# Ledger of designs, part 39: designed miniproteins, single chains, continued (3)

Each design is a single chain, and the fold is of that chain. pLDDT is the mean over its residues in the fold that is shown.

## One batch from the design tools (miniprotein)

Design m9421
Fold by ESMFold2-Fast:
Structure m9421 (fold): chain A 82 residues (1-82)
Amino acid sequence: MEGVEAAARAALEAVKRAKTGEGGAGAAVAAIGAGAAAYLGMSEEEARAAGEAAEAAAGAAGDEEGKEAARRGGEAAARAAA
């Protein structure tokens, strides 16, 4: 699952940046997920998985708004891919 792997990698990078205080905005995590899905031509399943990974990353960073944004971004990407 190429797209999911790339999206998960991007989400992990976002978590690392949030922990260093560089970008504690969960919206960045959501944008990474949505962007990765669009860029990589992800399937509906892959886009949804990317959104879930981004939501988990935002949650780990303690960003409640980011969790919601990540979920919405993943669903939007999945709908676009369908």
Scores: mean pLDDT 58

Design m9422
Fold by ESMFold2-Fast:
Formats: structure tokens, sequence, C-alpha cells
Structure m9422 (fold): chain A 57 residues (1-57)
């Protein structure tokens, strides 16, 4: 069963996309804004703008 399956699908699909963008984007001494595209539960491509910064490891 699933609660908010759309949010789960987004998280699962977005993670590898973010990782790839992080590898390609050179961070300065601050935040970077990148656009990440993934496929939602309906098979539709969705593009989201994400701010990437330093996070606790």
Amino acid sequence: AAAMADATAESQALAPQIREQLAKTEFGDGEKVVDVTYTDADGKPVTRRITIGREAA
C-alpha cells in the first residue's frame, strides 16, 4: 500500500538526477540552483528547480 505515492515516486526518481547534477555542477562558496528533470508516476517528464547547498553528512 502507498500513501502519497506521487511524493515517493518523485523522491526515488529525483535522487539519481540530483546526484548527476551535483557531479556536473561546480560549487563555489555558496549555493547552486539547478534544474532537474525526472519522470513522474504518469510517465510525464517534470522539471524542478532545486537549490543545492551544503548539508550535514
Scores: mean pLDDT 60

Design m9423
Fold by ESMFold2-Fast:
Structure m9423 (fold): chain A 76 residues (1-76)
Amino acid sequence: SQEAEDAALQGGLLFAEGKYEEAVEYFKKAIELGLGDDIILLHNLALALEELGKYEEAAKYKAKMEQLAKELGIEF
């Protein structure tokens, strides 16, 4: 949906500005709106969580990203 894509885009812009807590909020909104299988979104969310020191939560999204990447034959 456009709302999900707009949330992902806003999250990416906030991440680029170093606004990691706000970036995480928008990336999670994008997931709730249906982008939970977007590998790039999951990767960016994990990076933002690592910048915030939330390593255990970041690892969960990395694991999901890696599982999806394997299913698609993509290496990271």
Scores: mean pLDDT 87

Design m9424
Fold by ESMFold2-Fast:
Structure m9424 (fold): chain A 93 residues (1-93)
Amino acid sequence: MTEEELREALEKADKDGDGVFSGDEFITLLRELGFDLSNEEIKKLFEKYDIDHDGKITPEELAKVLGLDVDFSNFTKEDLLKILRALREELEK
């Protein structure tokens, strides 16, 4: 579990650098993190994290579901990487 792996996954999934994931970007993210999940399994995870049901997962929604205390008034790329690390740990069992 390296910061390099998380950074590479983020750069491939979030090309716009906004930290917001569409369904397709979320599929890319999970596959780049090394999860061999079916499209149906990823869809169930997406629905779990997409609290507002707007078709997008925000860093705020991810942090809320994962129970992370993150200050979004001064949100950085390093905070996003911390959220993705927590997501990976949650999905790893």
Scores: mean pLDDT 75

Design m9425
Fold by ESMFold2-Fast:
Structure m9425 (fold): chain A 60 residues (1-60)
Amino acid sequence: VTAELQRAAEAAKQGIDAVKNGDYETAAKYFREAAQHYRNAGDTYTADLLEDKAKELEAK
């Protein structure tokens, strides 16, 4: 559980950094990765939010 949350946070940070750089494709990839780690940790709400955000970024 702790390892999944740490990996989720690391992936989410990389996604945020990619958004700041205007790299929306890379940001979407990291947010999907973070969502999977949150889902594995039992945080389905945050996982769903990150998957929705990734879809928005991929539509740009």
Scores: mean pLDDT 82

Design m9426
Fold by ESMFold2-Fast:
Structure m9426 (fold): chain A 58 residues (1-58)
Amino acid sequence: GAAEAAARAARAGRASAAGGGATSSPFWNDKLGQEAGLAAAEGRGEEAAELARRASIS
């Protein structure tokens, strides 16, 4: 469902920040990925999910 997808996106964003993978991406996607990871780490799961989705759309 949508809530489960959002949770997975938030976890993916956090994993990206924790693994340092953001620096391997293009400039735009790298920044969005880092912001998503930071939002997830700070407990802002909804914001993290949206940022991760934006990074994927790019």
Scores: mean pLDDT 62

Design m9427
Fold by ESMFold2-Fast:
Structure m9427 (fold): chain A 43 residues (1-43)
Amino acid sequence: MESLKKKIEELEKLKQKAEENYKPFRDRMDELVRKGKELIEKR
């Protein structure tokens, strides 16, 4: 659990940095994730 908390904090910091640099990157990532999920469903 403690390990997870540390990783979550790191991820949140990374997310803030990425959002500051690439706001449109977030939309592209969401689109890619959605596409990836569809591919996984197809196996």
Scores: mean pLDDT 70

Design m9428
Fold by ESMFold2-Fast:
Structure m9428 (fold): chain A 85 residues (1-85)
Amino acid sequence: DKEVEEIMRRILEIMREGRAAGLSAREILERVAEALGVSVAEVVDFLLREAVRRNPEDRVFLDMSVAEMERLLAAADAAAAALAA
């Protein structure tokens, strides 16, 4: 689907720009939501659906709240920082 590919490309561009600017995972998600004209919850839902399309066993993540997803992203970022130190 061309529309999904364009949305994913835009999300990846915003994520790259946000990381270069030193933004948190939450701030990056808020930028994506603002740029697409949707809520942060809708961005998280879209990303979880894309993950499930590639890995159907991850369907349980579709039931996760935005807060739970933000916690997972924060934990992953903290773990990556600890491994790099």
Scores: mean pLDDT 67

Design m9429
Fold by ESMFold2-Fast:
Structure m9429 (fold): chain A 63 residues (1-63)
Amino acid sequence: DELVEELIEEAERRLREGADPAEVAREVMKRAQEAGLSEEQLKRIEDAILRAVLELQEAGRLP
């Protein structure tokens, strides 16, 4: 589960720094799949990225 937390933290950090959400999601999800994470773990990462994107959009930091 350490890798799940690490990937979520990396994605959130990149999004806060202004990285493209689609690119961040693609790269993080690809790495998670290559690491052999379960469908539940992949969904957890995806949900965390979507939540971070929505929070940044609400704050006016993302279009």
Scores: mean pLDDT 81

Design m9430
Fold by ESMFold2-Fast:
Structure m9430 (fold): chain A 96 residues (1-96)
Amino acid sequence: SVEEEIRRELEEARRAEELRREAEEEIRRIEEEEKRAEEEARRRAEEEERRGGDPERVIAEIRSRIASRYAAAKIRKVGYETQAELSRRRARELLE
């Protein structure tokens, strides 16, 4: 029935919104980790420089790792936001 289809779409929207909130929390955790990672990168770069290595390479490697995780989490968040909106739109269209 149309009512069952509307119910399924609203359930999918609720699940997608839950996953969106989880991705948003993951982004916040990564942002906190990024601040700590920059401090750690500085300390590791100083140690690497004392050993006669390449401090800039160490910093770039740490930043690249954080950036990749951040990008992945942002993509997931946008995907879930889009899914939730699409499911709610379908539910509304079934009523009209």
Scores: mean pLDDT 84

Design m9431
Fold by ESMFold2-Fast:
Structure m9431 (fold): chain A 64 residues (1-64)
Amino acid sequence: MSVEEITRELIEEAERLIKEGVSPEEVYEKMVARVQELASAGRLTGKEAQRVISEVRRKVEELA
């Protein structure tokens, strides 16, 4: 799975959770935890993890 695919999946999940009424703060916490798990598993570099977190944060703030 590419960084782009991971970013897309996380944004889709964040959009779903926000539509279900989960708070933007809780959604962001869940996304950060998932990115940390992927980085710990060697699926993302530190730089890629920061990029994904930044993109997810931006999207969550736009949807809030």
Scores: mean pLDDT 82

Design m9432
Fold by ESMFold2-Fast:
Structure m9432 (fold): chain A 69 residues (1-69)
Amino acid sequence: MELSLKLLEEEVKKLKELILNNPSEEERKKALEEFKKKLEEILSKVGTPELKKLFEGYIKELEEVYKKS
């Protein structure tokens, strides 16, 4: 299975919109935690230093949006 970075970028974008627009803090937190777990699973199977750095960037960006919400 090929890891599509484009699909991951689209998921990050969708998750940002969910975090900004969803009035439920619990739902926002759950979505963020689920996405983090998904990234950890991908890294455990297809872990490279470049992917790890990219995913850390995604997590940091999403946490920034979550804190600002």
Scores: mean pLDDT 75

Design m9433
Fold by ESMFold2-Fast:
Structure m9433 (fold): chain A 59 residues (1-59)
Amino acid sequence: SEQVAQLAAELQKLADAGNQTALDMLALRDGDVDALAQAILDGNGGNFDLALAAVNRLS
């Protein structure tokens, strides 16, 4: 989905910048950033704004 793609892009930016939490979370998902983005969206009840805020708090 477009929401998953946007979350995945933000997570990838954090990982590329060396954010340890993002790197650790990606390692648990075998580097599948889309699967991680989906899990964060699901963990926030499918609420994109809450999921995006959660990703932004990792920075």
Scores: mean pLDDT 86

Design m9434
Fold by ESMFold2-Fast:
Structure m9434 (fold): chain A 66 residues (1-66)
Amino acid sequence: GKEELKQAILDIIGELLNKTFENLKEAVIAAVKEGIKLDDIVERVSERLGISRETARRLIAEGLNE
């Protein structure tokens, strides 16, 4: 269902952070466009990169506009 899809996409974002950093921005943009809650994406990126939620949110916002 929707919760299962959300968890799968968040897991993919986490996996990409560990394997290949170059695809992170594209994966985050795709997740947002598929309706995954922005706050959930921000929290995951913040946790995995060791950056603040504010910094993570700015990176995601910049990615969506570029």
Scores: mean pLDDT 72

Design m9435
Fold by ESMFold2-Fast:
Structure m9435 (fold): chain A 94 residues (1-94)
Amino acid sequence: SMIEEAIEKLRELRERARELGDELAATSIESAIKALEEALKLEDREEQILLLEIALGMLRISLGVAKVIGDEESAKLLDEAIEIVDKVIEELKS
């Protein structure tokens, strides 16, 4: 499923963040992964979309923090995570 593929891509980004010692990106991406895993347990598509929108919101907040503190590395990883989640939301809405 598209959510399962997104979880795998987010896990790869989380491992990259961990290798870089980037706790902000790693913890933010981990929270998004957990939200997507919870969405997989839901049978209702609208409820799945809602959980993914919440995950997207959390990632955007973390991106805002990264930009304020000038953490370009975290910002890049968080931008990639946002693109992954946003793509799944758009595909679920179609």
Scores: mean pLDDT 88

Design m9436
Fold by ESMFold2-Fast:
Structure m9436 (fold): chain A 66 residues (1-66)
Amino acid sequence: KIEELKKKIESLQKEIDGLNARIDELRATKPLSEALDEIVALQQRINDLITEMSKLKKEIEKLKEK
């Protein structure tokens, strides 16, 4: 269902927003040298979520063309 895919995209966007907020908190509370490994891990997680979201958007486009 397109509605299920849209809800999944919304959920992924909220997770991305939360990870970005965590990165902002780390940058505000810790020197970059101490937070770098955690920030890199969070950025990798965000990239994975963006990739998943792109796949879901393409799936919706295919379903709309049918």
Scores: mean pLDDT 81

Design m9437
Fold by ESMFold2-Fast:
Structure m9437 (fold): chain A 64 residues (1-64)
Amino acid sequence: GAAAGEAAAKEAAEASKKAAESGNQRMADLANRYGTGAAVAAGQGDAERAREYAKKAEEAMNLA
């Protein structure tokens, strides 16, 4: 539902911020792209796609 998509978008945004704080620009850019994708998907009501993008943003953050 919409609430699940919003939660996923928030998680993706937090992962993107942490990746940026790491100083690894490549991973920060990747996490930011996935974070943006999660927010767009959540806005469209696509909770599943938002969660997929959130997971990818978190993976990019972990590589930063």
Scores: mean pLDDT 74

Design m9438
Fold by ESMFold2-Fast:
Structure m9438 (fold): chain A 60 residues (1-60)
Amino acid sequence: SELKKLEEEFEKKKKELEKKAAEIEAQGSDKPENQKKLKELQKEFEELLEEYDKKVEEVR
């Protein structure tokens, strides 16, 4: 179903962002460049969540 595909896509992208954040943190979360990248990933996650919510509303 379309809803299931939206859920799978969301979870996949969420997990990818979490993995990227963990990799950056492992490389040194004390570095300003890495802190900026982590903030960008947090914004991407928030945007992903908003997009997911809107798409779910359109399907349901």
Scores: mean pLDDT 81

Design m9439
Fold by ESMFold2-Fast:
Structure m9439 (fold): chain A 84 residues (1-84)
Amino acid sequence: ERLEKLEEVKRLSEEALRYAEEGNKEKAVRLLAEAQRLVNEIAGEPVPENAEEQLSKYSLEDLKEAAKRLKEAAEKAIEELKRE
């Protein structure tokens, strides 16, 4: 359950990074918003309705950085859960 969601966050973050590197801001924003929604769901935090609009204000460089950080965080969380 939690492991499956974290694997999805990792996948979405990696795809978002690829699209941001290709200059496809629209796809990067959508994928990052979806990954952030899953992160908030795992953490039991409210999901903001305007996440895509907020992320659309970011530069491609900021989106790349956000995607890399989210991917790394998901990888660490997955590794920790593998011990359960």
Scores: mean pLDDT 79

Design m9440
Fold by ESMFold2-Fast:
Structure m9440 (fold): chain A 71 residues (1-71)
Amino acid sequence: MGSDEEIKEAVEEAGKKAKLSEEDIKNLYEGALAAKEGDSEKAAEKAAPVLEKLSAEKAAEVTGEILGALS
């Protein structure tokens, strides 16, 4: 499982590529940390509003990069 630093780097890279705001990137990072802790409900609550703003293709890319860092 990735370190908090690896998760942060993955979220920041994915978010910047997707042209997300700093606030949306922060919410994705908080969601990723919740997922790492096993809190899937909180992870979805934080990530879903951000991913809904993206196209399906960009949402899949962002999700894939974050899941890669969590592994």
Scores: mean pLDDT 79

Design m9441
Fold by ESMFold2-Fast:
Structure m9441 (fold): chain A 92 residues (1-92)
Amino acid sequence: SSEEERLLETARRLAEEARRLLERAREALRRGDVETARRYLLEAEVLLGMLRIILGVAKLAGWDDVAREIDRLIKELERELEELRAELRRAE
């Protein structure tokens, strides 16, 4: 449905934005700018939270294919976030 398509498009856009923030955080960390890296990481975590809410909506609506794709995006972002958190802990 058009509603399913719009929800999936929104989720993909948010995931892409979160990945861009994580890339900016890694670039900041490469420069030794730990504070800027933490700010980008926090912004990416907010977007991940929004994706989890969207996943809940898809599940409630019974949009199983959309829910599976959103869950995949969330899991990929969670792995990248944890890797970056580990790098930030080592930079301290």
Scores: mean pLDDT 89

Design m9442
Fold by ESMFold2-Fast:
Structure m9442 (fold): chain A 80 residues (1-80)
Amino acid sequence: LLEEAKKAYDQGRYEEAVELFKKAIEENPDNAEAYYLMGFALLRLDRLEEAVEYFEKAIKLDPNNELARTLLEALRGELA
């Protein structure tokens, strides 16, 4: 599922990628990568508030991901 979701994302099929990432998260809810990539797919769809939620979850699972933290700070600035 995660690889299928990544493929959909890489092909610009962002709505399909979101659905596949949801399934990947259901299969492995501790996978920080799935939450992180879900956030990026949501950004591509201009769903900023949902993207923030998924990046926050990704950072809770993997707090050493500097890119996710930097992006979350930028998005919070955009929404504020």
Scores: mean pLDDT 78

Design m9443
Fold by ESMFold2-Fast:
Structure m9443 (fold): chain A 81 residues (1-81)
Amino acid sequence: DLTLSEGEREALRKAAERVEQRIKEGVDPLEAVEEAKTELRNQGHLRAASLIDFAVKTALASGNEELAGEQVLIALQIAAR
């Protein structure tokens, strides 16, 4: 049962916004995603952080490594709805 709490969905939405902003600032997409995952863990949003970790592993295993961060950002935006 992967149902996120309302607070975890809001935190995930804010994490997606932060990742997008960091990429705009010139940070590597995967590095921006890892920063957001660490922040979510520090805030106690462990399920949201685990979903990011799973999305990263899935993107790296089946997609192009260069697009993995962008694929994860899209997945986060979808999951936060």
Scores: mean pLDDT 76

Design m9444
Fold by ESMFold2-Fast:
Order: C-alpha cells, then sequence, then structure tokens
Structure m9444 (fold): chain A 79 residues (1-79)
C-alpha cells in the first residue's frame, strides 16, 4: 500500500509539472484533472493504511502541497 501511495504521488507531481509547461489551456486542465484524481486515490489509500505516524504525516504534507500546486497552476490558466 505504501508503494502504491508513493507511485500515485509521483505520477501526480509529474502531471502537475507537465500542466505548468503546457501552452494549450484545455490540455493543461485535463492534466490537472488527472493529477487531482491521483491525489484523491492516494488520500483514500492513506485513510485505509496502517502506517507509522511519521510516514503518515509526511504523505499528508505531500498531498496538501501538491493540491496547492494544482490551484496555483489553475489560477495561471485563467490569465
Amino acid sequence: MLEEIERLLEEAEELIRKAAEEKDKEKARKLLEEARELLRRAAELLEKADLPAEVRRELVARIVGLEIEIIGVELDLEL
């Protein structure tokens, strides 16, 4: 389960980077939607996972950080 959560977060991070560099606003929005779905899945797995408190805290911080990055890219797309 931990490896699956980490893979989802790495994939979401990559999609966010691609969206930030994407010149086509429609394509960028689709990448952000995919990233958001990966973060949702990671959060669901994290809720069900029995993980050490330190690991759990680190993963929660990563999810929140990536969601903030998505919002930042979405705001840039409105310009």
Scores: mean pLDDT 84

Design m9445
Fold by ESMFold2-Fast:
Structure m9445 (fold): chain A 83 residues (1-83)
Amino acid sequence: SLLAIAYNNLGSAYLKLGKYNEAIVAYRNALLVDPNFADALNGLGTAYVKAGQPEEAIKFYKWLLKENPDNKNAATGLQKLES
C-alpha cells in the first residue's frame, strides 16, 4: 500500500530527527494499514528501544500476532526484542 509506505517513510524521517514518539506513531499507522510490513516492524522496534519503551513494542507485536498468527515478520520482531 502506498499509504503504508508513506507512513513508514515518515517514521524513518522522525527517527533521523531523534523524534522517537512521532516515529512510533508513524510506524504504528503503517502497520495498521499493512500489519506484515517488515520495514515498519523493524522501524517500530528501533523507535521503541530508542524511546526507552521496548516493552510497548512487545505488546504491539503480540497484539498483531493475536490478530494474525501467521505474521512471520511480527514473530521475528518479537523474538529479537525478547532475546
Scores: mean pLDDT 86

Design m9446
Fold by ESMFold2-Fast:
Structure m9446 (fold): chain A 55 residues (1-55)
Amino acid sequence: MLSYEELVELGEEYEKQGKYLEAAVGYHEALQMRPEDEEVRKKFEEALAKAVEQA
């Protein structure tokens, strides 16, 4: 299972590839470990919004 840091890095890597749904999933899993992380929550919300635009 991926660590918090690996999940955040995975999300950032998917974002760079334009895979916003996969990025949002990675950030969401990271938030399950640290729900108070405002920076990761913001990244999740932004990635999810971009994923919706691609749908």
Scores: mean pLDDT 81

Design m9447
Fold by ESMFold2-Fast:
Structure m9447 (fold): chain A 73 residues (1-73)
Amino acid sequence: SKAEEYLEKAKEHIEKAKEATKKGNIEEAYEHLKKAEEYLKKAREAGAEKEKILELEIEIGVVLLEAAVRKVT
């Protein structure tokens, strides 16, 4: 379904954000998190399950925190 396609794209961008964070490329990590949020919004509009959306929102929050800590340390 379109919802599943958008969830997969959100996951891809979360993984790219994690990789960028590990490399210390914080601006790249933020751009990928922004893309993940855009796809998550599209997934929600396409009827994705609330639990799946919440799981990915939590992952985005964790990566965002890790990127923020890495930027100041």
Scores: mean pLDDT 87

Design m9448
Fold by ESMFold2-Fast:
Structure m9448 (fold): chain A 63 residues (1-63)
Amino acid sequence: MKEKITDKEVLQALALMAGALKRRSLGEENPEAVKKIDELVEKALKSTPEEAQKLIREIFNLE
């Protein structure tokens, strides 16, 4: 199958998943934490592949 998935699309999917997992982990009862996660996800979606990788790691390191 000749599907071309770019590194950017893979990293966008990973950023969205990282954000969703961290929101569940930190609890949606904390809107400040959710806002921080959303900011990092949005930044990753707009970034270069290299920058997106760093931002995804930052999302997973949130406590």
Scores: mean pLDDT 73

Design m9449
Fold by ESMFold2-Fast:
Structure m9449 (fold): chain A 92 residues (1-92)
Amino acid sequence: MSIEELEKKIKEAEEKGDRKEAGDLLFELGKLYLSQKKYDKAIEAFKKAAELYKDDPKKAADALRGIAVAYDKQGKTEEAEEYLEKAEELLK
């Protein structure tokens, strides 16, 4: 799926108030940005996904780990560790 196609589907899901679908699509967008080494955009997408997953701790933790991977790839080790810790807190 292309970034443009994902962005269109995300907007449609947000307009419908489908938090789960919007979160899942934003998580996929984050993964796609990671594969393209667009780490700042990946972090933004994963942060939005984590917010939409407030009632799903496992999915929220997966999104926070995505943020940590992106920060680690940028050499921001302290920020990466912070987001890994936040992910663990959600699974308690």
Scores: mean pLDDT 86

Design m9450
Fold by ESMFold2-Fast:
Structure m9450 (fold): chain A 110 residues (1-110)
Amino acid sequence: MNSKEDLEEIAKEYEEELKKDPNNYDALVLLGESYRALKKYEKAAEYYKKAIAVADESELAELYVKLGEAYEKAGKYDEAIEAYRKAAALGDLSALAKAAEVEAKKKALE
């Protein structure tokens, strides 16, 4: 586990790699994880979304779960529900429970 200073340094290194190769899958995923750890959830979601665009099919379910978690933490419940449902459609049935929990949370706030 890294300090906030280490996470910010790591994020800058991956941002520089993405300037050279915008489709670097590992850099996109690790930058999403770094922003999530920094509690910058909207930025984390943007990088997970970019990673999904270049991911292999086998990686999509996990990335949609990460995207859903980032959207949920950002308060974007509709986007979180959609991401979790996509993860479930790709074989992660545990994401159905996450989608239902966010739907219940959203309804309680309306």
Scores: mean pLDDT 85

Design m9451
Fold by ESMFold2-Fast:
Structure m9451 (fold): chain A 88 residues (1-88)
Amino acid sequence: SESSELAEKALAGKASKEEVRKLIEKMKEEVEKEIEKYADEETKEKLLKELEETVKKAEELIEEGKVKEAIKLMLEKKLEIQKELRKL
């Protein structure tokens, strides 16, 4: 997918800040859709807050030039949320 191609480019250190921000936004939107589809209201509120906090941390890492760390953080949070949704 376009997101996977952008992730590979970012991990190789070849992505622009704009491309990395676009990748983070797409990852956020994908996870938000999964939360909306599978979570109950209380779990949804909790997971959306955790995702938003993780996105803010990823943006801070991007500003520091730590692109690989930002992408890894987002991938780890996506996996954690997907595991939590599978328990429901």
Scores: mean pLDDT 81

Design m9452
Fold by ESMFold2-Fast:
Structure m9452 (fold): chain A 82 residues (1-82)
Amino acid sequence: MSTKQIIAAGGLALYLEEVEKISREEAIEKASEKFGVSKEDIERAAYILKVELSKEEIYKIGELALKGKTEEAYKLFVESLK
């Protein structure tokens, strides 16, 4: 499983929960289905994103992930750390 898919799934879960107002459990489930990432890895990625990034950066990553733009979502994550 690639780190890129894990980060994209985490961003999507946070976007669905906080922007789309879906329950946390449903958001994690949808992200898990879309990216083939475990719920545990998604929760871990969501924690990392909350610690390292602003809400605006997280939501942009989530939007890109929702559109299937996994490479762009991961690139934004890496650029936001620097």
Scores: mean pLDDT 86

Design m9453
Fold by ESMFold2-Fast:
Structure m9453 (fold): chain A 76 residues (1-76)
Amino acid sequence: SLLDEILKLMDEKEASDEAKDHVRAVVETLIARKDPYAEEFMRLLKEKLSKLPKGASLDEVNAVVEEVIGEIEAAR
């Protein structure tokens, strides 16, 4: 799944377990509410997270999550 690909990328980037849990929670919330943009959100998130340096902080990961949320909300 795209979520599994994102979490694997975060492991390769040496992201903390807290950052991974945060990303999982956000994505699972979108899926649970049957958000029509969930797949697009995951694609954009994967692309932007791939550009972060290794060892990115929870705050840096959350900033990327918030950026993707803003882009998806602007598209609604």
Scores: mean pLDDT 84

Design m9454
Fold by ESMFold2-Fast:
Structure m9454 (fold): chain A 69 residues (1-69)
Amino acid sequence: SAAGGAAAAGAGALAAGEDPEKAYRSAHKVMEQYKHDPAAAEAAREVAEAAKRGGAKEGVRMGTQLARS
């Protein structure tokens, strides 16, 4: 599910800490885990892009937003 992909990617970004590059990479790896669920992979991609722009904090924000919907 999209919520599952978003939550997993957000958790990955958090685990990477405050480095935007590491947060992006951690969230992006979740897309591989959900490659057979396009909605979950797309949600994970959005979380990864948010993490790239603003680090783990933004990744978690996006993940929470997508998981709520």
Scores: mean pLDDT 73

Design m9455
Fold by ESMFold2-Fast:
Structure m9455 (fold): chain A 76 residues (1-76)
Amino acid sequence: AAPLMYLTARLEPREVPEEDIKEGEAILAEAGLDTNVPDVVKAEIARGVKSAEQAGVTPSKAALKRYYDALLEQQA
């Protein structure tokens, strides 16, 4: 498909693994963030944190919140 909708690739995986949703909820709860968010945001939090950890970086609570806020804005 033509790349006319630049956010399509990020929203493409509509179906997210339930384990990623669960991990995202746990990460958000641990950080003291609201867990009442779309499952896509929860899964993306889990994915992003895993990617950062694989790169040898542990996100701070402040960095995690900014990432969370950005994902919610993208989802809206």
Scores: mean pLDDT 70

Design m9456
Fold by ESMFold2-Fast:
Order: structure tokens, then sequence, then C-alpha cells
Structure m9456 (fold): chain A 68 residues (1-68)
């Protein structure tokens, strides 16, 4: 969805800006627990390729929505 794509791009933008707390809050708004959000941020930060990071962000947000 357009909303999921916008959220994935915002998540990557926040990580690039070093705004990890806001990135965690965004994940939590999509069904992640605080611990799951912290793990997801660390995993996304390990992905060096921007396109792979964006694809992983989309999958993470889709998984959160599927659990909610």
Amino acid sequence: SAALEAAARELVRLLEAGRDEEARALLMSHGFSPVEAAVAVRELRRIRDPEERLAAARRALQTGLSRA
C-alpha cells in the first residue's frame, strides 16, 4: 500500500539521520514491541546497501501489520 511504502521510506530516512528512537517509535506504531523494534533497527542498520535496506524495511513493516 502507499501508506506502507511511505512508512518504509520514512523508517530508512530516520535511520540515515541517526534518529533511532523515532525509528523504533515508527515500528511500534506498526505492531512491534519495544524489544522487537530495537532488534529491527539494529538489523536494518547492518544492511549497507540502500535498496536492500528499503526492501527489508518494507518486509518488517508488513510482518508487524500481519501480527496485529
Scores: mean pLDDT 83

Design m9457
Fold by ESMFold2-Fast:
Formats: C-alpha cells, structure tokens, sequence
Structure m9457 (fold): chain A 68 residues (1-68)
C-alpha cells in the first residue's frame, strides 16, 4: 500500500547517505501517501530509490505501492 511505498522511499534515501534529491523524493512520496494518492506515492518512492542509487529498493517500493 501507500504506507509501504513511503517507508521504502525513506529507507532508500537513508541508504543513499542523505542525497538531497533522494530525500526530496522520499518527502514527496510520504506526502502523497498521507493524502491517499497511491500512484504518486509509488512513483516518487521509485524516484527516491533510483536517486539513492539503490535499484533494488526502487523495485521493492514499486511492489509495495501496488499491493492493495
């Protein structure tokens, strides 16, 4: 669900050592998750993972965002 996607995005940003771009995407994913926008939460979660250089985390966030 959206909560899982947002959690994954935060994990990816932290794993990336605090890359500013990854942190901003993770914050956006959290915002959309709180507003119930699953699609945008998943998208920004994926971008956070990719920006952190963690392709595996990005894939996990996509899967979590799609689970209902």
Amino acid sequence: GVEEAARGAREAALAGGGDERAVRYAMSATHFAQSGDAERAAEYGRRAGLAAGDEEAAKRMEQAGLSG
Scores: mean pLDDT 67

